# Designed miniproteins, single chains, continued (5): the designs that were tried, part 91

Each design is a single chain, and the fold is of that chain. pLDDT is the mean over its residues in the fold that is shown.

## One batch from the design tools (miniprotein)

Design m19160
Fold by ESMFold2-Fast:
Parts: structure tokens; C-alpha cells; sequence
Structure m19160 (fold): chain A 100 residues (1-100)
């Protein structure tokens, strides 16, 4: 199985999906990214572009019953686990997401 290398933004999107029990809307993903990165926010267009790339790579899929919802695939879980070695651990230290 070929697990592609993740960019920082791809790793962040997969982390958000994992923390949301494997599914989220584009608006939820955009809001979470901008909450984590207030000094360097992403646009809707940038998030749409990365989601399209993740879907093309089979790491994320669109929900057939809800066109606004994205679902983390098994391949995406493997890429997420691989990213934990460096990109994901770096993001957790950098952004310090604090649960309520």
C-alpha cells in the first residue's frame, strides 16, 4: 500500500478529521484551522484545494448522503499515523490545542 508523504496543511486536515471522529464539513475544518492558526489563517479556497487533493489521493472521501461532509478513509488513517512521527507532533507542540 502506497502512503503518500503529507504536507503541513494535509497533516493538519487529517488531524482535525481524526479528532472529530473521522468526519467533518469543510466549514468545520476551515474554522478549526483558523482557530489553530490565528496569525496565519487559510482561506476557503485554500482549504477546498487541499480537500480536493486529499480526495484525489484517497485519504479523504466525500459522504454520498451529505455533499458538504468529508470522511477520513483507512488510507487517510495510515497517512495520519505516519505523519505523527514528525509533522503531526510538530503541529501539536506549535498550536497547543487546549480541550475545554
Amino acid sequence: MEVPELTELEGLVLDILFNKKGEATRDEILAEINRIRPDDPYTKEEVDAILDRLVARGLVARDPEDPDKYVLTEKGLEAYAKARDLPLEFLKKRYKVVPP
Scores: mean pLDDT 68

Design m19161
Fold by ESMFold2-Fast:
Structure m19161 (fold): chain A 98 residues (1-98)
Amino acid sequence: MTEEERRDASVRAAEGLSSPSISAQVAAMLMLGVFGITDAALPAIEAALHSPSPEARVNAVRALGKAGTPQAKAMLERATSDPDPAVRAEAKRELEKL
C-alpha cells in the first residue's frame, strides 16, 4: 500500500465514525487500526466529534487518542467539555495516555 493509498483509506475509514450505525462505527475503528490515523483523516474525525450520537463522539475521541498528534491532543482537550459524561471521561483517559 502506498502512503497516498493509506492516507485515502484512513480518510474513508474516519468518515464511517459519523455513521448512525453502531456496526459502521465499529468497522471504522477497526479500519483505522489497520490503516493508521493520518493527518488527512483528522477533519473527518473532528466532524464525528460533532455527531448527535454520543457513541460516535466516543469513537472519535478514541481515534484521536490513537493518532497522538498535537492537533489530535487539541481536539481531545475540547472533547473534555462535551455534554455527554462518557465522552468527557474517554477524552480525559486518552489525554492521560499522551
Scores: mean pLDDT 79

Design m19162
Fold by ESMFold2-Fast:
Structure m19162 (fold): chain A 72 residues (1-72)
Amino acid sequence: SQAELDARLVEATARLLEAEEALIKEDPSTADVLASMTPEERLDYLAKDPKYREAAEEARRVLAERRAAAAA
């Protein structure tokens, strides 16, 4: 259902925010880098780190499923 996809997107987004905060804590200059990126570029950036790859891939998958559900 769309509600299920929305719930999964919220969870994936929370994990990505946690990842961004962790990266900024390790290198504060990362905040400026992330602020200059589009949402899609941020997902690509996070996916480069093996620690956050799963969260970034899940977010992409959920967004794709949500778009497909909305188009149906």
Scores: mean pLDDT 76

Design m19163
Fold by ESMFold2-Fast:
Structure m19163 (fold): chain A 99 residues (1-99)
Amino acid sequence: DEIKKLAEELAELLIEKVELSVELGGKFTAEAVERLLTSIRETIEKDPSVLPSLVEEEQSQVEALKKLLEKEGKTYPYTEQDKKVIEAAKKQAEEIKKI
């Protein structure tokens, strides 16, 4: 199923995007990340034809963040808030994979 493969790819890209953003010192709440990924999942459930465009957009953003991280370096150590943000992203990504 092409839709399932694209949903799995999108889910992994969203996790990587959140992890890279946190490593760059981005400040997020678990609630905000959960809300964002839930909105993305609901959008896909209403219109799966958006999946290729969403995958392309997230791939582009992840590549840009990787280049920034290579240039700027990592923000370490992770805070407890950062860990909760990443865990929330992983949990919501699993729901996207079920599409």
Scores: mean pLDDT 82

Design m19164
Fold by ESMFold2-Fast:
Structure m19164 (fold): chain A 89 residues (1-89)
Amino acid sequence: GAALERARALAAELQAKLKAAGHSSLGDQIAALTDRFVALLEAGDRFGAEIELGMLRILYGIAKLLGADEDVLATMDELLRVLDELLRA
């Protein structure tokens, strides 16, 4: 539904912003982890999805330590919120 489409849109936006900032590898990894989260959740593997979300939270911490822009961090925080809501549904 709408939350899944929102998660994909946020991941794509974040990937584009990180690429523009010179962090293509980080952006690509976030997009890949989001895709894996979605695939696992759709397959009914909630535990696998939770692990992928945990990895995304670690990358958020790394982005903060690297001094990522507030706009990038806000977009990532919103992505994590949407994924957490999907996992709890």
Scores: mean pLDDT 87

Design m19165
Fold by ESMFold2-Fast:
Structure m19165 (fold): chain A 90 residues (1-90)
Amino acid sequence: SEAVAQYEQDIALAKKTEAEVDKLRNQASEATKQGKYREAGELFYESARLAQETAEQIAAKPYPDEIAVDRLLLEARRMKSLGEEYEKDA
């Protein structure tokens, strides 16, 4: 069915975005260890943007995976909060 095909695509997209967020978060952690707080903040904001955009893309479809959307929005809020924290220390 169209709903099943969309659901499978949305799961794959969410997993790809979660992997990229993890990669950017690890890069931000390395930047922090080097005292590069501005770079770390920028990487956390990029992570938040990717999670937010993917959540909005899934939510805009006719059969949204609400669990995937909620998980990505939570991750976006967490990454944005870290970005704001590091921006204050920069």
Scores: mean pLDDT 86

Design m19166
Fold by ESMFold2-Fast:
Order: C-alpha cells, then sequence, then structure tokens
Structure m19166 (fold): chain A 60 residues (1-60)
C-alpha cells in the first residue's frame, strides 16, 4: 500500500537512532495498517505512526 510505504519512509527518516522499543512500536503500527482491509482502520494505524514520530521528536 502506497500510504503505508510513505509512512515507513517518513518514520525511517525522522526516527534515525531511535531505541529498538520505539522502532518496534512504529513497525507494529505500520504492519497493522498494511494488514487492514478497512481504509478508516488503516488511517487510524497511520495516525498512530505519526503520533509515535512526534513523541520521538519531542523527546529529543
Amino acid sequence: DKLVEEMRRKAEEEMKGAPAEVIEEVEEALKRAEESTDVAVQIGHLLRVIGLIEDWRLSQ
């Protein structure tokens, strides 16, 4: 899915050097988005990825 791929690229760029635990949370949310057949559910998981990226940025 194109949206999941773009969000993965954004997470990789913004979260370079993040701890494995944070990376695992992002990858799990991306996996759930990729596995979702409902667009609204997929968007919900992608919004979680955005939240995790922002939380990491604020922690720096």
Scores: mean pLDDT 79

Design m19167
Fold by ESMFold2-Fast:
Structure m19167 (fold): chain A 96 residues (1-96)
Amino acid sequence: AMAELNAEGVALAQKNIEKAKKDLETVKRIADAMSPRAAAGLYRGFIEKMEENKKLFDELAKDPEFAEAAKVGSDGYQKLIDEARKALAEYERRAA
């Protein structure tokens, strides 16, 4: 049924966001062991990947049947981008 496909889409988006959250925790641990300049580079790479993933969900949002799944994915990746950008700004400040 269409409702079942929507539920599966939301579940997949949630699973992808949970994986991305774990990836961010790994980035945080590695960055803490690096120089501020190297840590900033690591966060830039993470942000680029999160922005690519968000664009996929933004495209999916053009289909009304997937609007809920697209919102979960887009909002989830945006939150991770915002958190990573805040950390990036701190490492760039420390690298200066």
Scores: mean pLDDT 86

Design m19168
Fold by ESMFold2-Fast:
Structure m19168 (fold): chain A 65 residues (1-65)
Amino acid sequence: SLEELAEKITELAVKELEKEGLTVSDRAYEAGFKAALQSLKEGKTADEALKAAVEAIKQEIEREG
């Protein structure tokens, strides 16, 4: 399903950001998941969904701290 794909994409985004020294909160994870799912629903590629998830997670982290 698109939801399962969005979950896997969001997990990849989290791992990449943690590799760069960022800590991803549950709220930031949720933001990334919503962005990935929306991109996939719009017919975008998995790579585009991954970029959207990374950006959404970074934006939420910046808002929190």
Scores: mean pLDDT 86

Design m19169
Fold by ESMFold2-Fast:
Structure m19169 (fold): chain A 88 residues (1-88)
Amino acid sequence: DKLKEIALEQLEAAAEALAKDPAVVEKLREGMEKAEETNAAEGALEGLRKAYETAKELGASEELIKTLEEQAGKLVEAINKAVDEEEK
């Protein structure tokens, strides 16, 4: 539940940052739809990854690319933490 909330919150933040580009918004939408169907963290991470690739292709600033990487990294960290807690 918390992982899903974090994943959707980060996707929403990324969508707000890139809302002016319809191609990037579409990739984020695809990621959100996948999160609803499967594992929210997995789908959101896929959406962020596609948004990152699209931003790079469109020549987005290094600052924006770094922000997208940071958001994706936080999702991966949250997933790893949940796995570690399951093992403990």
Scores: mean pLDDT 60

Design m19170
Fold by ESMFold2-Fast:
Structure m19170 (fold): chain A 100 residues (1-100)
Amino acid sequence: SEEEQIEKILKEMEEILEEMEKLLEEFKAEVDLSDPYHQAALTWMETKLQRAKGLLELLKEQIKQGKASLEDVEAALKELREILEEVKKLKEELLKKKES
């Protein structure tokens, strides 16, 4: 059913948020807070995580009110996946530069 598909996608979005939180904690453990680029990147990652959490919360409220379609939920999942990939890429680029 559409309701079962929505529930599955919501679970996938929760897993993406958990992965983003893990990536942020891993970055915090290795980041040089005296480096303004690392500090700016940390702030950016924290902002992206907050936006992702807000998106999921708003989507859950819209579903509860009967205002969100399966297409809306799929669009939100796509946006969260794109944010996750941006966070992964930035973490890898900054930590690689530290090793260089």
Scores: mean pLDDT 83

Design m19171
Fold by ESMFold2-Fast:
Structure m19171 (fold): chain A 106 residues (1-106)
Amino acid sequence: VSKEELEREIIEAMETMSGTVARLGALRASAEKLVEDLDEQIKRARELLERAREAGNKEAEELFQQSIELFREAKRAAEAGDMERAAELYSQGMRLYARGLALLEE
């Protein structure tokens, strides 16, 4: 192995490491954004839960309670780095949240 080959391998390793750090940074930023979005959705769902209670709409109340729990589970999954699980739980929570909203308009 020549000194020139060793220098090239060191440069290639450093470039690969820099690329890996950038990918980890992007995944972390994506997880942080999802956690922020989940905190906002939990806040909105709690406000709608209170509105459902004031309206006496028990079905909407139950749907918002279930959506809040799913958003909390999605947040825990995102914080654990399980982005696929977090996305699935968020999607389920949003479906219940939308159904609760529709019931409040009736």
Scores: mean pLDDT 77

Design m19172
Fold by ESMFold2-Fast:
Structure m19172 (fold): chain A 58 residues (1-58)
Amino acid sequence: MIDKIVNEIEEIVKSEKDLDTIQKKLLDLLSKAKSEGLSEDEINEISTKALEILEKKF
């Protein structure tokens, strides 16, 4: 599950050039993950990886 969400994040960051759009889509994915029963630790891991991906692009 985590790997699938991280891959979706990478695709969003790769395809979108507008940071605001990226942030909105990332927040939507994180909300979806929480509703699907992911733990706070799993959400934090995904968020950390998302930040690393964003730092690499920007």
Scores: mean pLDDT 79

Design m19173
Fold by ESMFold2-Fast:
Structure m19173 (fold): chain A 78 residues (1-78)
Amino acid sequence: ALAEEARRRALELGRAGQSVPAEVFAGLSDAQRLDVVYALTRERLRELYREGRLSEAEYQQQLARLEASYQAQLAKLA
């Protein structure tokens, strides 16, 4: 699906330290765009934790904040 392909491309570019082009998001709904941004942010936090730049407690706290923010934004789109 278009949204799944956009998510894969965005994650590949994010993992490579590259900017995600606007065209990747152009065909997505607001909810689909939110899902891609959420996935990218989770991946970034996981990388920071693996590199030892976040403690386990900081990583869990940031994930909880991300989940709360994601749910709040998703609710506004409903």
Scores: mean pLDDT 77

Design m19174
Fold by ESMFold2-Fast:
Formats: structure tokens, C-alpha cells, sequence
Structure m19174 (fold): chain A 85 residues (1-85)
């Protein structure tokens, strides 16, 4: 359950960040490490009963995102966090 949640969040966060990684010249390995760290922190927050707070953070970041696909993926991460809470 927690590992599946972490993996699903990792995939969403990685793809949400990909357009910015490409623009900034961030390597695939650096993108993967960063996304994994964020996914682990989010999954930990959800496991601690802070799923709504984690979801609100993803939604806030989606509102600030200039890329429409990044915003969409971050909203999916927020929904996943609420469902897992």
C-alpha cells in the first residue's frame, strides 16, 4: 500500500517536473532523484494523517504551474493524496 502510493506519486511528480528539467538542463538522473525525494516526503505525510495538507500543497503548486500538463499531473497527485488519507 505505502510502496504503491510512493511509486504512483513518484511517477506523477517526475512527469510534472520533466518540462522544467528539460528547460533548465537538469539530467534524467537528477530529475528522478528529486521526484523520488518529493514522493517519499508526500507519502510520509499521508501516512502521518496529513493527506489533506499534502493534497493542498500539490493543488497550490498546480495553480502556480505555467505548463498545463504539469498543472494536470499535480492535480492528479493531490487527488491521490486525498484518496489515500
Amino acid sequence: ALEELRERLYRLIREAARPYAEELGVSEEELERGARAVAEEAARGIAEGRGEEVAETFERNAELAEDPRTAELLREAAELAREAA
Scores: mean pLDDT 85

Design m19175
Fold by ESMFold2-Fast:
Structure m19175 (fold): chain A 77 residues (1-77)
Amino acid sequence: SMNEKLLKEIEEEIKRIDKEIEELKGQPETSEKVARIVGLEIRKTVLEELKETIKELIKEGKEAPSLDAVSAEAIKK
């Protein structure tokens, strides 16, 4: 399923973000480091929200918004 693949890709991206945040936390405290961590935390929040939206679409048997009818039919099978 395309939605299931997208969900797994989002989960992998969240893991990569968590790893980058942990690596940054090991570095000396700088304004640039703090700004990068904040940006990553915001991105993670957006991805978590998208993940929940896609989970709801999967539960309802619906396609993610912006996918065409052909992709929607492929997911139903």
Scores: mean pLDDT 74

Design m19176
Fold by ESMFold2-Fast:
Structure m19176 (fold): chain A 74 residues (1-74)
Amino acid sequence: MREFLERAREALRRVGASEEAIERAVEAMGEALKLRPDNLYLAVEVAARELERLGLREQAEAFRREGYRIAEEL
């Protein structure tokens, strides 16, 4: 869990999300993981939806690719 969130935070920075957007996305992922701790795909999707709500559609699409890769590696 902690390794996933750390790698996801780094991926969010790489795709160009602002620090505020990163914090909101990571918070959303943490809440998703409390409900479904083994569903890393759900965590990635809630983060991407948070970016989309903030108007960061291109960053959301880029993060889905990076986040799914991270989820598959763990």
Scores: mean pLDDT 84

Design m19177
Fold by ESMFold2-Fast:
Structure m19177 (fold): chain A 87 residues (1-87)
Amino acid sequence: SNQELLDKMREILREIERLHEQAKTASLEERQKILDEMDRLYEEMVELRQKLDPADKEAVREAMEIEIEAGSLIFGLKARLWTEQKE
């Protein structure tokens, strides 16, 4: 069901949030590994969204909001890693 798909997407977002917090105190090498895991989780999230019934506009909107939040965390970490490598 769309509710089960959204619940799974929310679980993935919680994992991404945990990894993002872990990255704050991690070494540069560990942050790169964390980013790779976050990217894998994001791809899983996108696959779940593609399984949603597109007629359920509320579910599609909630899924998009989850993806935007996850993407923001991932891209924020990528930007920080890029800046640190240049310093």
Scores: mean pLDDT 85

Design m19178
Fold by ESMFold2-Fast:
Structure m19178 (fold): chain A 99 residues (1-99)
Amino acid sequence: EEEIEKYLKEARDNVEKARELVKDRSKIPEAMEYAKKAQELVDKAAKLLFEKRDEISDERFSRYRGEIADIHGEVSRVKEEVDRAYQEELARKQAELAA
């Protein structure tokens, strides 16, 4: 249980870091890394939850499943934002080289 909570906390922390970094054009690659780490942490939490299904109550399972779904939604949103910023920066650099 503590490991699931730790992964979810670290996932949220990485989402916030990615959102902060994506505001700085020079830090988009770093924002991408934090978004990727947040995704990996949510995936680890989900895997661990299912591995421990028989060791936890239905109420706790439902609660953690809900928390994982919420954080997964946040990760998906920040990953989309970071990916968009990356594509815009790549397009800008390519346009400058072509001009």
Scores: mean pLDDT 81

Design m19179
Fold by ESMFold2-Fast:
Structure m19179 (fold): chain A 102 residues (1-102)
Amino acid sequence: MENDKKALLAARASAAGRVFWEALFAGDQETRDRYGAEINEILKEAEKLGYKDDAAEAFVTHASPEYIVEKYKPSPETVKEINEIYAQTDAEIARIEARAAA
């Protein structure tokens, strides 16, 4: 469904953006560059599908999984995928913080 695609792109953009900023502030250039490239690919994919504004808004506002689910009302399967994306993002941010503290 169209809303499932918008929700997934928004979640991916928001999640990748959070890791990018944490890596940037921690001085983790390798992780910053990797997620910078991922954000560019997500935005290019969103533009091809006509969802550029949705992905860009989620990236800029650091949209929460709750906000994305409420806005787009995706399928239960897509909600599970969104929650997994955010869980993986939280784990990566924790790794960045641990490396910065070392």
Scores: mean pLDDT 84

Design m19180
Fold by ESMFold2-Fast:
Structure m19180 (fold): chain A 100 residues (1-100)
Amino acid sequence: SPMEEFEKIAKRFLEIAEKVLTPKEYENVKKEVKEMLETIKKLSDENQKEVLEIARRFLERVEEYVKDPSLSQTEVALNILLELIVLGGELTTIERIEKR
């Protein structure tokens, strides 16, 4: 199921986020991820497949930031939060185009 793959990506991302973010930032991110998953469930199969590729690339970049020894924990946190804003914007754009 495409949703099972999204749930695996979400789980892995939240495991990383919990270690890097403050407790307050983590709770906000957890809520945002839950809302993103609910939006994805409403998309067509074609757009779910497109968003799944976007989400996989998102997770790959997040894991690269965490593994980068040149980045401070604060820089990793900032990069993760900025990536999540971009992902949210892409998802909102896809949803709006589908509803046209």
Scores: mean pLDDT 90

Design m19181
Fold by ESMFold2-Fast:
Structure m19181 (fold): chain A 80 residues (1-80)
Amino acid sequence: SRREELIEEYRKLAKEATELKLKAVDLKNEEAIKLAEEIEKIATELDDLIFDPNASVEEIEKKLKEFKEQVEKLKKILEK
């Protein structure tokens, strides 16, 4: 189902986000660490939506898109 596809995509991105956070901390990059903390808040919101059987696929997709955009920003900061 579309919901299952979104959950799988989220799980993969969440692993990547965790690795990026560890890199940010290792580099002592304050900008990247702050963004990683914001990403963790979005992840908590996504977990709540995924756990809620009343949450629509559209709501999950919108929040996942936001999560993806923030992860990409974190990647770019760490490439500097």
Scores: mean pLDDT 86

Design m19182
Fold by ESMFold2-Fast:
Structure m19182 (fold): chain A 118 residues (1-118)
Amino acid sequence: NSDVEIANAILTSSDVEFLKKSSLSDPLKAFLEVRDAVILKIVNDEDLAKLSDKNKVFLFKASFYIYSKLSDKMSKEEAIEKSVNVAASILLPQKNETKEEILVEIAVQIIQESRKLA
């Protein structure tokens, strides 16, 4: 399963050093749950299933980063759902009006963290 392999490679790489600084008591366990939610969304969304490996790497990294910012502000289940949906919305803009400013702010934060990890 290539999607699981991509996600696991990200979670074990130095590219996610920011996860080690998470305020979560068990960040790895929480990010495994985020991984599973992203994989489930890819399986159930034909447009996400068609993403290149590079864009799937972005989807996983974005979801992990957004989750790390939301996890102390809401329930785990809500943080997982919002992180995956926001990351997917950045790659595949939905027809419904979203606060564009929030998406831009989150995208800038993801890009900034990706630059630190490169």
Scores: mean pLDDT 69

Design m19183
Fold by ESMFold2-Fast:
Structure m19183 (fold): chain A 68 residues (1-68)
Amino acid sequence: SSRVEQLLESAERLLDDMVAAGESAAAVRVWVDHLKREVEADPSLSEEEKRELLARLDALAARYIARI
C-alpha cells in the first residue's frame, strides 16, 4: 500500500540520518524496535499492512546495521 511505502521511505531517511550522524548499531536496533512497536500498536493499519511493514523494517534495519 502507499501508506506502507510512505512509512518505509520515512524510516529509510531517518536511518540514513542516523548512520550519517555516527549512531551505533545498538542505537539503530533500539530505534527500529521502537518503530516496530508503534506499527504493532497502530489501530489504523490492517494486519496485512503490519506484517508487510514489520518484515520490510527488519530487512531495512539489517541493511543499515551492516553498513555500520
Scores: mean pLDDT 86

Design m19184
Fold by ESMFold2-Fast:
Structure m19184 (fold): chain A 85 residues (1-85)
Amino acid sequence: MEEKLKELQEEITKAVEALPGVVSAKVEVELKDGVLHIGILVLSTVPAEEVPALEAEIKAVAEKKAKEFGFDKVEVGVGVLPLRP
């Protein structure tokens, strides 16, 4: 299970960092009581008005990857930090 969670974390990190305007991402994954919890913190160059759209895209990518790995119960938290706030 830990190996599978680590592989999922790496795949999510790679996919999120490939998104336009993402400079870096920190991804944490944990399985609790059959629910997969994914926390994502992103450093981004997008302007503040584009942050909600980026958060939605990051969440969609994370949920898709989790489903591909066989997790049906998933909770995703996303935070976006501006580069040079």
Scores: mean pLDDT 82

Design m19185
Fold by ESMFold2-Fast:
Structure m19185 (fold): chain A 104 residues (1-104)
Amino acid sequence: EEEEKKKLIEEIKKTLSEYNKAVQDLRNAAREVAKKAAEKDGSAPEILDETNAFIKKSNEKVNKLLEEAYKSGSVETFQKAIDGLKKIIDEVKKKIEEYRKLAE
């Protein structure tokens, strides 16, 4: 069980690195949309504020999963945190794809 917990904590660290990379990719995609909007009609790009709100909400979900996992310290809660993190990463990746289509 202790050895299993160590492996799950390592997986959490790996998944957090993937999450941080996905968030950075999302910010880059949002900047591309903002640039396209500014080039098209000179309007202020609201997309950056929407992106910041989305990231804030995603970070709150991540923090809640990690707090519950480390407070409990059980294999089940660490696994739940990993599964939850992966689901949040998928949501971020979907948002990146939406922004890439908008940047066309």
Scores: mean pLDDT 84

Design m19186
Fold by ESMFold2-Fast:
Structure m19186 (fold): chain A 95 residues (1-95)
Amino acid sequence: SALDKITEVVGVVIASLDRLIKITTNPEVRAGLEEIKAQLEATENPTIQFLQEVRDRLGELAAKAEASDPKDAMDLGAIEVGLAASIVSIRREEA
């Protein structure tokens, strides 16, 4: 179901953010990742709109990191692209 896919996607994103939090050397990137992770963990009934908001926040964090921490920006971009693909898949399940 679409709901099962949303739940799975949230879990995958949380795991990816947790991994990046542990390897980043930039405290501002770490703080941004921790805030997004906390939002994902606090959300009881995640929706496609919520996933799009998370994707936008990841993109904004990647843009801010690009000049100082290009590896973190690249890793954030990979998570954002994966989330975008997952949103498309979930939308097809709802249709």
Scores: mean pLDDT 86

Design m19187
Fold by ESMFold2-Fast:
Structure m19187 (fold): chain A 100 residues (1-100)
Amino acid sequence: AAAEELERLPEEEKEFVRLLIAGQTVLLLQAKLEGREEEVKRAVEWLEANRDRVAPDIAALLDESIEAINSPREEQERRIKELEPARERALALAEERRAA
């Protein structure tokens, strides 16, 4: 039922969820680069505890986020730059939905 309902989400909603995860990954990477290690540690622990409770495609995105956060500084900076367009798009879509 719940997994079946998640599979029935419109592609637009699935895309929005993917963009939200990318945006959140940028924020966590920025937090780690700023030395907010306790905040990042708590977020990673929450993601790891809940990965098995989400759909496999979403779990894969969460795993990629955890891997990015645990990568070297140079890779973290590269990933922020790569994911920033997705974050901007997520914010734009959220604003459009709020205005509607």
Scores: mean pLDDT 74

Design m19188
Fold by ESMFold2-Fast:
Structure m19188 (fold): chain A 69 residues (1-69)
Amino acid sequence: SAEEIKAIAQRLLAEAKAEAAEVGDATVLKLVEEAQTAFDAGDYAEAKTKAQQALERAGVLTLKGVVLG
């Protein structure tokens, strides 16, 4: 349902914001901003997708030890 997608997007966005703060990578921060904008516009599917992309990038950067910002 739309409410379920919204709840998932909200959780992933919160996780992505926390990871963005730790990593400090400009691309991760941009993806979080895009996810927040989509969430605020009611596009929960896009918010979920962008938050997942932010988390994936943050995870790769953390595992490789190449945090750039």
Scores: mean pLDDT 81

Design m19189
Fold by ESMFold2-Fast:
Structure m19189 (fold): chain A 85 residues (1-85)
Amino acid sequence: IREETAERLLEIAEEAEKAGASEEVVNGIRLSARNVREAETDFELEIALSLALMNAEIAKLTGNEADIAAADRVQEVVREALEAL
């Protein structure tokens, strides 16, 4: 779950960057992937995933279509990971 989720988030960040998403959103997704990968306990993983969901919701407020598309993908991946915990 941890490694697979981190890899999927990094893939979303790369795709978002190519699609013209803002640097802040792309870097935010990369930070979320790092936090997920570095989580040592299920509790820390749950916190990292919850923060990723919150940051994705904030990214949707930018009104940038690429940011919104990336945020939707992050939310899908993170919700799947939280349900698997």
Scores: mean pLDDT 83

Design m19190
Fold by ESMFold2-Fast:
Structure m19190 (fold): chain A 65 residues (1-65)
Amino acid sequence: SLEEIQKEIEKNPKSAVAYYLGAKQALEDGNKEEALKLYDRAIQTAPEDSPVYKEAKELKKKLEE
């Protein structure tokens, strides 16, 4: 959930979760290029079996289409 993600950011601001939320924030602000970079950071940082990895990869692909 977003609530669990927020708690993780407070503990590890440079974590995959923090990058993933940063990407969503960039999209809200209309900054597609920054969102793509932050999704890439989330994908590179997260374990491949994690929800964050799967979500970031799917959303990045959708944004590139």
Scores: mean pLDDT 76

Design m19191
Fold by ESMFold2-Fast:
Structure m19191 (fold): chain A 63 residues (1-63)
Amino acid sequence: MEKLKEEYLEKVREYAEKGDMEKARKTMTEGQEEITEGLSVEEALELAQEFEEEAKKLIEEAK
């Protein structure tokens, strides 16, 4: 799980740095779905929130 989360965050950062905000957002959504697959509702919500916060921070830093 953690390695998959890092891979998606890295892709979000790369797209954001290139100025491709549409792909950065799409990658964030896809990563959120993949990392929460097979988890309980509570675990999925917690992990999804953490991932979204980190991804948004990377997008803001790339501006």
Scores: mean pLDDT 78

Design m19192
Fold by ESMFold2-Fast:
Structure m19192 (fold): chain A 95 residues (1-95)
Amino acid sequence: DEELRKVAENAIKLAEELGVDTTEARQHLAEADADPSPARRRSHLSDAVGIAMEKIAEEMLRRGFSDEELEEIAKKLGVSVETLRNLIESVRAKR
């Protein structure tokens, strides 16, 4: 999916802007590009998104954030505020 790739690229870009390590997420993105199987390609893109978004959530929890910052980050990622909030709460619970 082109949409899933765009989400992965946006999440990696935002994670890099926040100064977090994107090596693993970028590795999954590269594997998606190299894999001729649509199913494996989609799996790698999903992994890239998940890893990058989890690191963004961890960094947001470390720094603290306002409701306005949460909305802006969700917009940049192309996800709903509820999706981002649920991810942050999931990351907090795994701590």
Scores: mean pLDDT 82

Design m19193
Fold by ESMFold2-Fast:
Structure m19193 (fold): chain A 78 residues (1-78)
Amino acid sequence: MEEEELELVAELFGKSVEEIREMLQNPRGASPEQVREDVRRWAEIARLVKEGKEELATQFVRAWAEGDEEKYEEILKE
């Protein structure tokens, strides 16, 4: 898992990278691949928020929450 992605997620949640890492060490009910994918998604949302693209970040969150993987991938294509 990339440090840059962990830094973005930590900043978004107001946590330290170490705290995020601790949370990820016990992925109850999820595979390591799923946990890594979730971190990537949160990092992308955090990046969009940082760039001032809050509307696009909101669209990502909605697509992910609805389980619409196709729509999520379309938004990611920039």
Scores: mean pLDDT 69

